# Designs tried in a protein design run: designed miniproteins, single chains, continued (2). Part 103

Each design is a single chain, and the fold is of that chain. pLDDT is the mean over its residues in the fold that is shown.

## One batch from the design tools (miniprotein)

Design m7576
Fold by ESMFold2-Fast:
Structure m7576 (fold): chain A 64 residues (1-64)
Amino acid sequence: MKAASPEEIREAVRKLLDQNNGKLTMEDVEELSKELNADKTLVLIAAMLELKERGIDPFKGITL
């Protein structure tokens, strides 16, 4: 199975966070995983890492 590269996943997460003022939902994670043909867990990990880099608690920046 061909998945998006880590660079592509990180860039997509970064764009989405910029669009949503640093907030991300689990629905957003699922949609990105489908769009990028990537594992949902990999997208979630990338999102958590980007949130930490922005000084945001990942569990507060991601809404169920």
Scores: mean pLDDT 74

Design m7577
Fold by ESMFold2-Fast:
Structure m7577 (fold): chain A 82 residues (1-82)
Amino acid sequence: SRLIELVERAAEMAKKAATVNPEAGRQAGILYAELAAAASKDEEVRKRLQEAAELLRGGKTNSVELSKKAYELLEEVAEELR
């Protein structure tokens, strides 16, 4: 339950990074994705969450496209964990 909550929170922040508040959403999205990765015992889920955090970090120079990719990846992980 806590893992899925962290992933859903990361996705929410990545969506904000893509649309409403790029910098705040990006920083919060990175934090929640990293916390979710640390909470995951599944290696593939952890790798995908770390990939989402890296996409959000890259968004400093091209935030909308990379944040959108991070959001899509985080939503896929959240659906698999539901």
Scores: mean pLDDT 77

Design m7578
Fold by ESMFold2-Fast:
Structure m7578 (fold): chain A 100 residues (1-100)
Amino acid sequence: SAEEKLLEAITLLQELGEVAEKTVPAEKMAEVAELLREMNLLFIEALTALKNGDYETARKYLEEARELLEELREMLADNEEAQELIERMLELIEEAIELI
């Protein structure tokens, strides 16, 4: 289900936060932390919309989350661990959108 895909993406976002704390240089960390925070809020809003059967609102928030995730991917381009998590999250978001 779209909800199951999104719950997996939320778990990976938590792992990405842990990887970022260990691997991201201090000068990038404030910007990365803000994008991760915005992403988390969008995932929570999308999950709430999915649980309420509001698929149009869920799709909107997932599309916004995808755009922020693509920004994170570019910002962390040299971080191999982060890239693997981001790529998997992008796949899960795209699959969730296709299911709604």
Scores: mean pLDDT 88

Design m7579
Fold by ESMFold2-Fast:
Structure m7579 (fold): chain A 68 residues (1-68)
Amino acid sequence: SLDTVKELIRKAAEQLEGEARELVQKAADSAKNGTDAIMLATQAAEQLSGEDRELVRKAVGEAFEKAK
């Protein structure tokens, strides 16, 4: 469900700090559906680097699996 996808992405954002956290949280909050949430979170991850990027990518992968 959209709620499950958004919660997984928000949980990832809670492990981030500053602008990285805000960027990922905005992706979850502005999404219109599950596919949109995954796409926006993936785009947010592209703006990040290192462990922050990997953390968001893993959350997106998990959200995609649970959205099936």
Scores: mean pLDDT 80

Design m7580
Fold by ESMFold2-Fast:
Structure m7580 (fold): chain A 117 residues (1-117)
Amino acid sequence: SDEEKLARLEKIFDHLLKQNEEELKKYTSIKDPYQKLLVYALDQLGLPAIPESIPILATLVYLGKVPEEKRLAALQALIAYAMWQAKHGHPEVAVLLYDNLPELLERLGIKPEEIGL
């Protein structure tokens, strides 16, 4: 169900927060955990914390233009964005990302174990 998909994506998100706990401590002005991981991930990618960065990032992922050392940051940004949308009245964005997660992992060369699967 969509509720189960959302819950599974939230577990992946929680895993990513724990993996980056020390680095996220530097983002003291951001209280929302979804925004915190999103801004951190975008910063790693050299992309500004603006709405337009998300479609740019998605395009870079699908064109295979994300550098190998930044592929996890790209996934972190997309998951954090999807979870933020879900908490702000758009759970369909998180469900859609979860349904496409196997393809995203393959395109980015990320193993499921790297995100707690």
Scores: mean pLDDT 88

Design m7581
Fold by ESMFold2-Fast:
Structure m7581 (fold): chain A 60 residues (1-60)
Amino acid sequence: ALERLSEEEREGVLSGVRAGLELGMSEEQIGQMIELNGRELAEKAGASGLELAREALRAL
């Protein structure tokens, strides 16, 4: 799903996920943040916020 995003959009997602991890957030909490703040990115990726969070966590 991340491969459907531009490099800039992908880095934005990865940066947000890194910040969430530093704050001690779970995958589910990070996914919820993407749904609330990154809905356009989730739609463009063709994935849920949770799926996008999981892909980003595996890419880190």
Scores: mean pLDDT 79

Design m7582
Fold by ESMFold2-Fast:
Structure m7582 (fold): chain A 69 residues (1-69)
Amino acid sequence: MVEKYEKALEALINKDYKKFAEYLGISESTVRNMSDLELSEVASRLLAVLYKEGRITPEEAIKIMNKIL
């Protein structure tokens, strides 16, 4: 669900890896073992889905990505 992806990205920006894992349906240990590049890749995929669903603008996606990187 698109709303879960928005909440997942907010959790990631706040470094709340437990909530990020919960929203994506994966284990917290999986998230904690991800590199910064792997986390950025996941975030990029979520942003692409939100953009396709019309939930964010390209400018908002860039701002979110800059906070994660």
Scores: mean pLDDT 81

Design m7583
Fold by ESMFold2-Fast:
Parts: sequence; C-alpha cells; structure tokens
Structure m7583 (fold): chain A 55 residues (1-55)
Amino acid sequence: EFEPLSFEELRAILEQLAKILNLPVPKVNSTAEAEALIDELYELSAEEMLKKVQE
C-alpha cells in the first residue's frame, strides 16, 4: 500500500523484532527514530532467523 506507515505500525514492527532478538522494546519518539531502529534490528533479526533455521 502507498499509505505511509503509521507510528503504531512501526512500533508493532519494532516489537516483533525485539521479541525475535529477546530484547526489550526500544523507546522511540518519532517515525524516523523507529525506522532507523527497525533497519538495525532487521539485520540482527536476520542473523537470529538464520541460526534458528540451522538448528
């Protein structure tokens, strides 16, 4: 969809990534901060997913 992601949707993504990494959900105050953290956590999440597939 072409609608920009809402802050709630970005928070949901962060929550999912934090769960995968077994980390506390980071506190963010803007969509830009959430997007930056999502990018960081996606890389870490991909590594954890790969490890789970290997195990």
Scores: mean pLDDT 71

Design m7584
Fold by ESMFold2-Fast:
Structure m7584 (fold): chain A 61 residues (1-61)
Amino acid sequence: SLVDEILARAEEILKEKYPDNPELQARGLAQVRAALAEAEAAGDQAFIDMYAALVDHEERE
């Protein structure tokens, strides 16, 4: 799913930006997961699309 793809990309971005901080990586991923789960439950597709665009931009960096 798109949400799973966003989470996978977010995890890799966090590992790249904070390679020596596994606690920050875990916290960051948990926050993204919670936000996307709330958006998905609310049917907020615009929020999910925004996150997809954000992780694509960071991955391209």
Scores: mean pLDDT 77

Design m7585
Fold by ESMFold2-Fast:
Structure m7585 (fold): chain A 70 residues (1-70)
Amino acid sequence: MEEVERVREAIEAAMRGENTSESLRFAASIGGSVAQLTALARAAYQQSRELGEQMREEAVEKARELLEER
């Protein structure tokens, strides 16, 4: 649970352009697909807050799946 919360925080920070390099490195440590979805959430957020939030949830869900496989 705490790891999923950290992933959510990192994605939100990246979406805002805060600490982006560190947030992307953390996402990549969970999985390359999580880092890719985080970058997509950032791009979507710049166009629409709602689209960015939807992409953020997809990234969090992917991170949860990868963490549960262990």
Scores: mean pLDDT 77

Design m7586
Fold by ESMFold2-Fast:
Structure m7586 (fold): chain A 98 residues (1-98)
Amino acid sequence: LTEEELVALTPVGAKAKELLDWHKENPNASPEELLEKLLERQFELLESLGYDLTPEIREAWLKYVEEHLKPDSPLAKAYHALKEGKIEEALEELSKLL
């Protein structure tokens, strides 16, 4: 996957809304579960668009996300908040993408 293809495949607002709605139905979800869901939705989108998500492509996507998420973006802040166990901060950042 090229950088241009990955950027074109990222409907950031739709992804944020889906994760926020999932958390409303799963209020006891751990930060780790929310982080997994955040990444899972991106992979589901890639699969729905016809990409064959081999383990190698999934790993490349994760590396791309880590390298190319700008630290000040709401998505990057949500990702880092979930890694730190800060669910409320992550959800607040995701709401800014709606």
Scores: mean pLDDT 66

Design m7587
Fold by ESMFold2-Fast:
Structure m7587 (fold): chain A 109 residues (1-109)
Amino acid sequence: NKIIEEVSKKLKVPKELVEKVIKLLEEVPEEEIDKKLEELAKELKVPLETLKKVAAEIYTLKGEEALKRGDEETARELYELALKIDPKNKEAFENLVELGIRELVEGVS
């Protein structure tokens, strides 16, 4: 899985940790993600901030994959989820701004 490899390398975390976070994000409703990340952080004895950065990066990369498929709606939703979890994720922020500009220009054009 390319996402596991990219997140593990970028954030310098074990691939197993990334896999556990991916599974959590796939199995848990959006409104429960914060609570489940706190539970996982306690279980694994890792900082919650680390798991939030991992989760945000997973959503950001999934958003980039959606964007490559031309699915701008799914990409936007994924970048918004990334920023909700980690407001400091630069790539998610920049990609959301770019999508917002495209919508505005297309609506005026």
Scores: mean pLDDT 83

Design m7588
Fold by ESMFold2-Fast:
Structure m7588 (fold): chain A 68 residues (1-68)
Amino acid sequence: SPDEEYEALIEWLRQMGRTASPELRAQIDAVVETLRRRRDAGETELSPDEVDALRAVLDAYSAEVAAR
């Protein structure tokens, strides 16, 4: 279900945030808050801007892991 998909994505992002830099963690927390609000609103689709923000966070996390 969309609700279960949002919960899985939120949990995955929170796990990433535990090992991210403080700056990236703030960006992850902002994306998590956006996903939580969309879930609470019953929305099943992310906007292109929200997808871009999610991708940017994932790319930034991959770069931080690769730099270690």
Scores: mean pLDDT 80

Design m7589
Fold by ESMFold2-Fast:
Structure m7589 (fold): chain A 92 residues (1-92)
Amino acid sequence: MSVIEQLKQQLDEFLSTVKNEDLKKKLQEAVDKLIDLALDPSTSKEEIDKAMQELSSVILEAVKEGADRAKAEALASQAMQLKVAKLAEINN
């Protein structure tokens, strides 16, 4: 729960630096997908890995368009924490 709340906060901070409305929507959708997969007990390692790769790709696209790199790194770090927590759940 706390990791998800922190992820949402980092997303909001990063979105404030993104100028492209289509990228804002893609970032929100990618984070929402990652959260949904993290909360689903049937989620596979491959599904969470793919969702993380998709989010990382959109973050990189936003940074290339001038979004804040430090905020991007903070968002990516929180998403990685959620992925690690989910993988620990799957492996146990």
Scores: mean pLDDT 86

Design m7590
Fold by ESMFold2-Fast:
Structure m7590 (fold): chain A 74 residues (1-74)
Amino acid sequence: MLTPEEVAAAIAHLDALLAYLEAVLPTLPEEERRAILDRMIAILEEFRRFAESQGLEELAAHVAEAIERLRALR
């Protein structure tokens, strides 16, 4: 089970990763950007399901928001 400190750290790292991707992905060729987005969304969907299965509602909500932000970059 993740501690509250580990959950907070995971959310902070997720936000930092998203900010980086939102800055970098639009500079890439469309085919490469799409491939990276598809892979990242798939990974985050698995992570969301894991968070939901563990009852980590706040983390699951943040991951769901992250998925929608990445979908907006498609």
Scores: mean pLDDT 83

Design m7591
Fold by ESMFold2-Fast:
Structure m7591 (fold): chain A 81 residues (1-81)
Amino acid sequence: KRGRTLAEILELLAEEAEKKGIEETSKLARQAAELARRGDYEGAAKLARKAAEIAREKDPTLSKQLERLAEELERLAEEQK
Protein backbone atom coordinates (compact mmCIF):
# COMPACT_ATOMS: atom_id res chain seq x y z
CA LYS A 1 0.00 0.00 0.00
CA ARG A 2 2.71 2.56 1.00
CA GLY A 3 4.93 1.50 -1.92
CA ARG A 4 2.13 2.27 -4.40
CA THR A 5 1.68 5.79 -2.97
CA LEU A 6 5.40 6.56 -3.36
CA ALA A 7 5.36 4.97 -6.84
CA GLU A 8 2.54 7.35 -7.87
CA ILE A 9 4.55 10.36 -6.65
CA LEU A 10 7.62 9.09 -8.55
CA GLU A 11 5.50 8.78 -11.72
CA LEU A 12 4.25 12.36 -11.28
CA LEU A 13 7.83 13.63 -10.91
CA ALA A 14 8.84 11.58 -13.99
CA GLU A 15 6.07 13.33 -16.00
CA GLU A 16 7.30 16.71 -14.73
CA ALA A 17 10.89 15.88 -15.78
CA GLU A 18 9.63 14.81 -19.23
CA LYS A 19 7.74 18.12 -19.67
CA LYS A 20 10.96 20.00 -18.83
CA GLY A 21 13.10 17.92 -21.23
CA ILE A 22 15.11 16.14 -18.51
CA GLU A 23 14.71 12.78 -20.24
CA GLU A 24 17.21 10.74 -18.17
CA THR A 25 15.62 11.90 -14.89
CA SER A 26 12.18 10.92 -16.24
CA LYS A 27 13.42 7.42 -17.19
CA LEU A 28 15.11 6.86 -13.81
CA ALA A 29 12.09 8.12 -11.86
CA ARG A 30 9.79 5.74 -13.79
CA GLN A 31 12.15 2.83 -13.07
CA ALA A 32 12.20 3.84 -9.37
CA ALA A 33 8.37 3.86 -9.36
CA GLU A 34 8.33 0.31 -10.77
CA LEU A 35 10.77 -0.92 -8.09
CA ALA A 36 8.75 0.82 -5.36
CA ARG A 37 5.57 -0.93 -6.56
CA ARG A 38 7.40 -4.26 -6.17
CA GLY A 39 8.52 -3.34 -2.64
CA ASP A 40 12.18 -2.85 -3.64
CA TYR A 41 12.55 0.39 -1.72
CA GLU A 42 16.37 0.19 -1.63
CA GLY A 43 16.58 -0.08 -5.43
CA ALA A 44 13.94 2.63 -5.86
CA ALA A 45 15.86 4.98 -3.52
CA LYS A 46 19.11 4.52 -5.49
CA LEU A 47 17.40 5.35 -8.79
CA ALA A 48 15.57 8.33 -7.26
CA ARG A 49 18.91 9.73 -6.01
CA LYS A 50 20.44 9.35 -9.49
CA ALA A 51 17.39 11.09 -11.00
CA ALA A 52 17.79 13.95 -8.49
CA GLU A 53 21.51 14.34 -9.29
CA ILE A 54 20.85 14.64 -13.04
CA ALA A 55 18.02 17.16 -12.45
CA ARG A 56 20.08 19.33 -10.04
CA GLU A 57 21.42 21.88 -12.54
CA LYS A 58 18.33 22.08 -14.80
CA ASP A 59 15.60 22.01 -12.11
CA PRO A 60 16.75 22.36 -8.47
CA THR A 61 13.14 22.12 -7.19
CA LEU A 62 12.53 18.79 -8.94
CA SER A 63 15.93 17.58 -7.69
CA LYS A 64 14.99 18.39 -4.07
CA GLN A 65 11.62 16.62 -4.44
CA LEU A 66 13.38 13.49 -5.76
CA GLU A 67 15.95 13.67 -2.91
CA ARG A 68 13.12 13.82 -0.33
CA LEU A 69 11.46 10.79 -1.95
CA ALA A 70 14.80 8.93 -1.94
CA GLU A 71 15.16 9.63 1.81
CA GLU A 72 11.63 8.29 2.44
CA LEU A 73 12.33 5.20 0.31
CA GLU A 74 15.61 4.62 2.21
CA ARG A 75 13.69 4.83 5.52
CA LEU A 76 11.21 2.20 4.26
CA ALA A 77 14.11 -0.02 3.09
CA GLU A 78 15.61 0.12 6.62
CA GLU A 79 12.19 -0.88 8.06
CA GLN A 80 12.31 -4.04 5.86
CA LYS A 81 15.59 -5.19 7.50
Scores: mean pLDDT 82

Design m7592
Fold by ESMFold2-Fast:
Structure m7592 (fold): chain A 74 residues (1-74)
Amino acid sequence: MSRVERVVAFASTLSAEERLRLLRWEVRYLKEENAATPEDLEILRAVGALIVSEDPSLAPEVEALVAEMEALTA
């Protein structure tokens, strides 16, 4: 199982709000450590899609996190 698949499987056990909190923490950590990778962007997009599918009202927050990770991985 890929890291993306493992993280998505774990995220599926959480609420949309808990998933969003997890993503915010990971983006902050990766930014502070200068450790963001293209795989982290793939994970963020996958978990973000799961959040939006369960709670569309969180889409703007997910889009902002994706944009931040895209900047960090460029």
Scores: mean pLDDT 80

Design m7593
Fold by ESMFold2-Fast:
Structure m7593 (fold): chain A 85 residues (1-85)
Amino acid sequence: SLEEKLEELEKKIEELEKQPKSKEVEEQIRRLRAEILVIEFVRKALEPTRKALEEAKKEGAEPSLIRLLEALREALEEERRRIEE
């Protein structure tokens, strides 16, 4: 689950913070924190994006906007699958 992945990443950060400070350790922590932000964004954005796409299609929105929302939905769903694996 996304929650289990978040817990895993937070634990990795905690383990890294116990190591002597170095640029390599700091870079790894920043990367892991960035991954947490992406996971939180995916978790919060996926359903609103699906709803927006459904509404856009129903209302006959500009084709370029429909394509943008479809691409965003597909990217979010793929990222969710990647995270949950």
Scores: mean pLDDT 84

Design m7594
Fold by ESMFold2-Fast:
Structure m7594 (fold): chain A 100 residues (1-100)
Amino acid sequence: GRFEALLEELREALLKASDEQIKQCLDVLIKTALENIPNLAKAIAIVLRCIGLKEEIELHPDIPKEEVAERILALVEAIAEENPEAAIRALEEMLRILTG
């Protein structure tokens, strides 16, 4: 479907992305989780995973892009379990950052 197609497009874009673009994508996911997941505990869990990945990218510049991409895709899927429409909007916004 559309969600799976956007996930694959995001994977390919992330492999070519700069660390700054990846951090901007993580900021999109933080905002999306806080604004669109009514369960505050679930929203905070996703936010903490995003912050942790941002810190790992800054402290470990040798982290493989494939590992970073898989972790971001898992975060998008976690948002989709709570709000699939918000996840699609986040995917579209992240793709604009990575391709525009």
Scores: mean pLDDT 90

Design m7595
Fold by ESMFold2-Fast:
Parts: C-alpha cells; sequence; structure tokens
Structure m7595 (fold): chain A 81 residues (1-81)
C-alpha cells in the first residue's frame, strides 16, 4: 500500500538519525562502555518498535508524529548520559 511504502521511507530516515546519535555516543570519551551499550540497546529497541508500526500500516501522519517523539526521547536520553 502507499501508506506502507511511505512509512518505510520514514523508517529508513529515522534509522539513519538514530545511527548518527549512537555513533556520537560511541565516539564520546566521557561515556562508559556500559552507557554506550545501553544507549545502543535503547536505539535498537526504538527501531524495532517503529518497524512493528510499519507492519501494522498505521496512518502516515500518526507514524511521523511517533517517529518525532521517539527521536526526541532518544536525544533527551543522550543528554542525560
Amino acid sequence: SAELEENKKILEEAKKKLEELVKEVEADPSMTPRQKSSFRGFADLAIKELEEMVKEKVPVEEFKKTVEKILESIRQLKEEL
């Protein structure tokens, strides 16, 4: 469906942004190996949740809002490390 195809594109862009955040955390010398591993785990879980939403064929607007909320939550988590 058109919604599935559009949501897949949104998911791939979200994965890129999450990967960038993970790389920033992994490159930060002030962070412990445990903090880096935990952050990677949270990012992987976020990707899995978004992938499940794509399979459920949620409306594109709802998916975009959920992606924005998840990305902001992960950014906030990074700031609190």
Scores: mean pLDDT 85

Design m7596
Fold by ESMFold2-Fast:
Structure m7596 (fold): chain A 92 residues (1-92)
Amino acid sequence: SLDEKVDSLIKEMEENIKKLEELRQRAEARGLKTVADYLKSLIERAKGLIEKLKNTTDPEEKERLIKMAERFIKRVKQVIEDLEAYFARLDA
């Protein structure tokens, strides 16, 4: 159902927010202000999408938000992978 899909996406976004917050702290510790600010923006956007998904009752709008959230999660996962690789290279 749409509600089961929404619950699944919210859980995945909450897990990704935790990873983004860890990466933000690592970026701040290294003085990477632009990276830290970008991650802060992604975290705020993720939180906004979670709130919209929780509060939306219209099925058509819910389907649009699901599609938007899926695309956003895909991009966030790529950012997490790229930054983990980047920090691993800095630590080498």
Scores: mean pLDDT 89

Design m7597
Fold by ESMFold2-Fast:
Structure m7597 (fold): chain A 73 residues (1-73)
Amino acid sequence: SADLQQFIDDLETKIKEIDKKIEELRRQLKILEKEGASEEEIKKVRLEIEILEGMKALLQGMIGWARKKLQEL
């Protein structure tokens, strides 16, 4: 259905936004490691990346489910 396709498109847009944030945080992490930043600062950025990657995996699962349903209709 059109509604299900719109749902997939919206989730794909959110994943692209998450990918951009992860890329920015990975660049930040590289700078912090080069500059000898505190262990706590490095740990905080790593945790934020891990959370965003987890959110992305959940959204990808939702897209996979929705795509399967769209193909069966």
Scores: mean pLDDT 88

Design m7598
Fold by ESMFold2-Fast:
Structure m7598 (fold): chain A 80 residues (1-80)
Amino acid sequence: MSQIARLTREAIRGLRSQGTPQGQQAADLVQQGVTSFSNGDYQRAIDLFDRARQLAQQAGADQRTLDLIDQVRDMVQSTQ
C-alpha cells in the first residue's frame, strides 16, 4: 500500500507540473484510481489508470511519469 501511494504521488506531481489541462485531468484520474483500489475495486482502478496514461501521453508527459503510471497499474493488476 505505501509503495503504491508513493508512486502515485510522484506520478500526480509529474502530471500537474506540466501545467496543462490534460495533465491535470490525468492527475485526477490517477487519484480516482487510487481511491478505487483502496475500496477494493481493482477493475475500476485499472480502467482509470489506463485512461490516465492515455491522457498523460497526449499531454506530452515524460517517460518517467508514464512509467510510474504503468508500475502502479501493474501492481494493482497483480493484486487480483
Scores: mean pLDDT 83

Design m7599
Fold by ESMFold2-Fast:
Order: structure tokens, then C-alpha cells, then sequence
Structure m7599 (fold): chain A 81 residues (1-81)
């Protein structure tokens, strides 16, 4: 099912929040976390500019899992309805 802009933003924020908490728990340096957050922010901004918020969510999720392969994302962030 296609996400609305509001649903996509909520999912993206949930992914970023879960990712940041997991990185903090693993002792990831602040500079590295800041770089990853910047990358995720750029992906979201591009998605909004291109009117592709769902694609932006998918790219952010992919990046988060690439950086932390053992990351357990909340079920509601996997498919928002």
C-alpha cells in the first residue's frame, strides 16, 4: 500500500530514532552518527523535492540496515497503513 506524505514522514522518523538509539547503545562515535544522520536527512529532503516520500523511506531504511545489519526496526516502520 502506498504511504501518504504524513505516513512516510512518521515512518522515516521512527527508523531514524530506532537507528540512533541502537548506535548509541553500541557506542558509535558522535561524529559517525552525525555523518549517518546527515545522509538520512539528505535522502529525505531529496524524496520531498522529487515528490517520492515512500522511496525516501525505503532508501533511509536500506542505509540504516547497511550501517547496522542487526538493527531491529519496529513492526510499524516496516509497513505503515
Amino acid sequence: KKLSLEEAEEVAKGIVATFLAAADARGVPQEEKDAWLKEMGELWKKGIEENKPQEAVERIRELALERLPDLQLPEWTLKKI
Scores: mean pLDDT 76

Design m7600
Fold by ESMFold2-Fast:
Structure m7600 (fold): chain A 62 residues (1-62)
Amino acid sequence: LSEEEIDLIIEAAETMLGEKIDREEVTRKANELYEEIKPGLLAPLTESQIKFIGGEVAREIK
């Protein structure tokens, strides 16, 4: 994941949770999810894909 994509994933996750989250934790979880789903992904990631990853990270943090 690029830094820009990570920033967008953090914003999506924070929007879903309504609170600030740890950037380092989000970055780790986002990279884990990315590796799991990578074979079907476009590069660069679409907005829908970023929102999906952000949503899954938000669920895992709870």
Scores: mean pLDDT 75

Design m7601
Fold by ESMFold2-Fast:
Structure m7601 (fold): chain A 82 residues (1-82)
Amino acid sequence: LLSEDELLSQALQQLESLPPGKPLSPDIEAKLALILSKPEHREAILSVARKRKLEDSDVLKVALDFDVQLGVRDLKLAVEKV
């Protein structure tokens, strides 16, 4: 709910501050791993990416890296359907 949305918002804010090509910090990685374990949170991340096409390219790149690490390929497929 609101507390989880706030945690998600902070994780995304930190992702947007990362320059392209830089790996995730362990703190951000841990937060995203917990968030991506829930389908509802995956949709929230995708919604942000769809809203901001240009700058969210970095967020999507990071999300796809997590998709590989967690074995969740649905993130890429869901984005491509848009």
Scores: mean pLDDT 53

Design m7602
Fold by ESMFold2-Fast:
Structure m7602 (fold): chain A 81 residues (1-81)
Amino acid sequence: EPVTLIGKLLTGQLPESLLERGREAINQLADDIGASDEQKAAMLEAAENHDVQGFLEILEKLDIPKKYNAILEDLKYLASQ
C-alpha cells in the first residue's frame, strides 16, 4: 500500500530493495497534490533523511485532497511519537 511504503520510508523501516518504490510513491503523491518541482524535491529529501516532521510541514503548506487524509493522519501520528 502506498501509505505503508511512504510511512516506512520516512521511519527508515523500508528494505533497501523497496526504496525506489517508496520514492515512486512520494513522486506520485506530489504530482497528485499539485506540488511544485521544488516541493517534490524537498519531500524526497525529507524522506531520504527520515525527517517525518519536515515531510509533514511540506504537506501542510499544500492543498491536500481528502483522499490523502489517511496518509496525513498516519504521518501526524508518526511525527508525534
Scores: mean pLDDT 76

Design m7603
Fold by ESMFold2-Fast:
Structure m7603 (fold): chain A 113 residues (1-113)
Amino acid sequence: MEPLSEEEIEELVAKHKEWIAANHDPRTAAALTKVLEALKNYLLGKREGKEEEGRKEAYRAIAEALRLLAELEDDEERRLELLAGAEAYEAAAEKNLSTAEIDELAREELARA
């Protein structure tokens, strides 16, 4: 399994920037900012050949942020999607998964919810 490409990491950064811009809760904004810093560190580590630890840290940060977003989410379907995503990223922290593989794990978790 290949680790995330630089392009895939930049896509995650863009996604989290949109979530920060759309979110009005300061706690959620702080958690998403933590994710952005972890993703930037992952990208730098990938460029330096030290990507494994940065990847695990970034995925764990994403899982934590998604769980916080789920606690603040009023839409039950969206809440379940966020929780499924958190479980997928937490599982992916122990593996070198592509974004497509993480999305598949999230869909499997959502189907079990």
Scores: mean pLDDT 71

Design m7604
Fold by ESMFold2-Fast:
Structure m7604 (fold): chain A 74 residues (1-74)
Amino acid sequence: GMSALENLHAIGKEFGIDPGETGEEMVEGGKKIIEKALKELDAAKATGVALAVIGDIFELYLEGKVTEEQFASL
């Protein structure tokens, strides 16, 4: 199975965005992915991307790789 980190990086590649390796980089990368999806996709597809990215970052928060303050900035 794909980890949250692997899944976030796979989604990022589809949009030409590297979400990095630190919690701060992954949250900023996630924001850029969501912003690009909202610009390039229809509302339903953009919502699907946003939910997947938020879910991955939430799992990384539960794993201690993203702080509460970093997650709250989404």
Scores: mean pLDDT 87

Design m7605
Fold by ESMFold2-Fast:
Structure m7605 (fold): chain A 67 residues (1-67)
Amino acid sequence: LLELAKEVGKLTKELEEKAKELEKQGRYDEAQKIREAVERADRETTRGVVLEDEELVRKAIEELKKV
């Protein structure tokens, strides 16, 4: 479970950097969608860790990969 949470952390960091790059290019709508997806995934991952539900964390990873 913690290994999956670490993967979410790595993906969110990469996506936050991508959002910053999009903001530099003036693509604010795309950057906002990424930031919102990251926030949702972080909340879902925290809940999954607390509930010891690996499927919630895996779903968060899949959602981040779609962005």
Scores: mean pLDDT 79

Design m7606
Fold by ESMFold2-Fast:
Structure m7606 (fold): chain A 78 residues (1-78)
Amino acid sequence: SMMTVREYIIEYAKSLGFTEGQAEQIASLIMSDEPEVVIKDTSPPLRLPGDFPASELTEEQKELIKKTIETMYNGLNV
């Protein structure tokens, strides 16, 4: 099965040392009330369906997702 953007977020968060529960929480914080990934620190906000294939992400989109996860990591460990 192809990895989705949601699965990519969870896997990357776990690679930083998050637990499974923390990784799911981060995915929920990045995703809107609909099942999509929202990067709020862009103007306009970047929105991707949660089931979007991770293999189709641009390098810029991957970097934005990683930075968002790292920011949330720092916030959850304060």
Scores: mean pLDDT 72

Design m7607
Fold by ESMFold2-Fast:
Structure m7607 (fold): chain A 100 residues (1-100)
Amino acid sequence: TRVSVLARVKGENAGDAARGATQAALEAGASRVTVMTSKGEIGVGTTPAVGADAAQKGAGEEVLILVRFDVPPEQAERVARSAAEAIREAGGEVLGTSIY
């Protein structure tokens, strides 16, 4: 089963939110995690330049992030919740979760 978590975060926090969500999902048993943002793809273990630029400008620009991962159907809700909580801890707002 594929799960998607859509969230809104400040640009300066986008890298931390993406990394946290990826880590939480993997620890909860997810595989093949992909992270996309309205500013471009965020690689695991990297801080996006967009996040750094937003912080430097003090603009508080908001970006959308989409975290997708594959899990067994019985784990979908648990993994989605873990990823969503990691995003909230990074200061993000979860807009929706979809299970396919």
Scores: mean pLDDT 68

Design m7608
Fold by ESMFold2-Fast:
Structure m7608 (fold): chain A 81 residues (1-81)
Amino acid sequence: SDADLLRYLTEVLGLPPEHAEAVLAFMREHVHPQYRGLALALMADDPALVAALRAAPDAETTRAIVGEWARTHLAVFLRED
């Protein structure tokens, strides 16, 4: 569920709530529902990504960071037109 994904982003990955909401919004818009849990697991396995998401100055930058990462690491799980 979205609540479970948000809890993982904040409690397990340590993202500020605003940054976690930005990542969840990206997943809701661009990642197939069945792959969102797998996407979180792949993010958790990338400490550089997690550090960048935590250190982002705002939600918009957080969204840009996860989008750029997903283009390379989640290409097969992204929604197409």
Scores: mean pLDDT 82

Design m7609
Fold by ESMFold2-Fast:
Structure m7609 (fold): chain A 72 residues (1-72)
Amino acid sequence: SAADEELARRAAEAARASPNGAAAGATAKHGLMVGGVADEAAGREAMQRAMENRDGDGEYGEKLVREAFEGG
């Protein structure tokens, strides 16, 4: 949906600003979005967490993405 796309884009932008930005953004958009198709709420929550850390380090964002991916 448009909301999911916006969330994914914001997560990608936040990730891009960090040292490991590209990897974190790609993982969030591709991995969690694919997982979110089965569990849309979990996917959106994971992206929201990534977006909330827009000013955080890529390492932290990557950890959140990995944690959500392993949980989902």
Scores: mean pLDDT 52

Design m7610
Fold by ESMFold2-Fast:
Structure m7610 (fold): chain A 68 residues (1-68)
Amino acid sequence: SSIDEKVAQIMAALEQLAAELAAAGHSRELIVAVLRSLTDWILSTIEDPELAEKVRERVEELVARLRA
């Protein structure tokens, strides 16, 4: 679906950013803070509640993975 394509694109960008920040030597705490700030901004631009919910779920999974 177009929603799943948009979720995939948003998550690919966030995962790439997290990987690049980690490669640059930044702390897990900084990476999580950056991802949360960007996610809040992205969610503020989304009017579709299904898209917003899927992005929130996928970001929490990414954050959990980074903290593991």
Scores: mean pLDDT 88

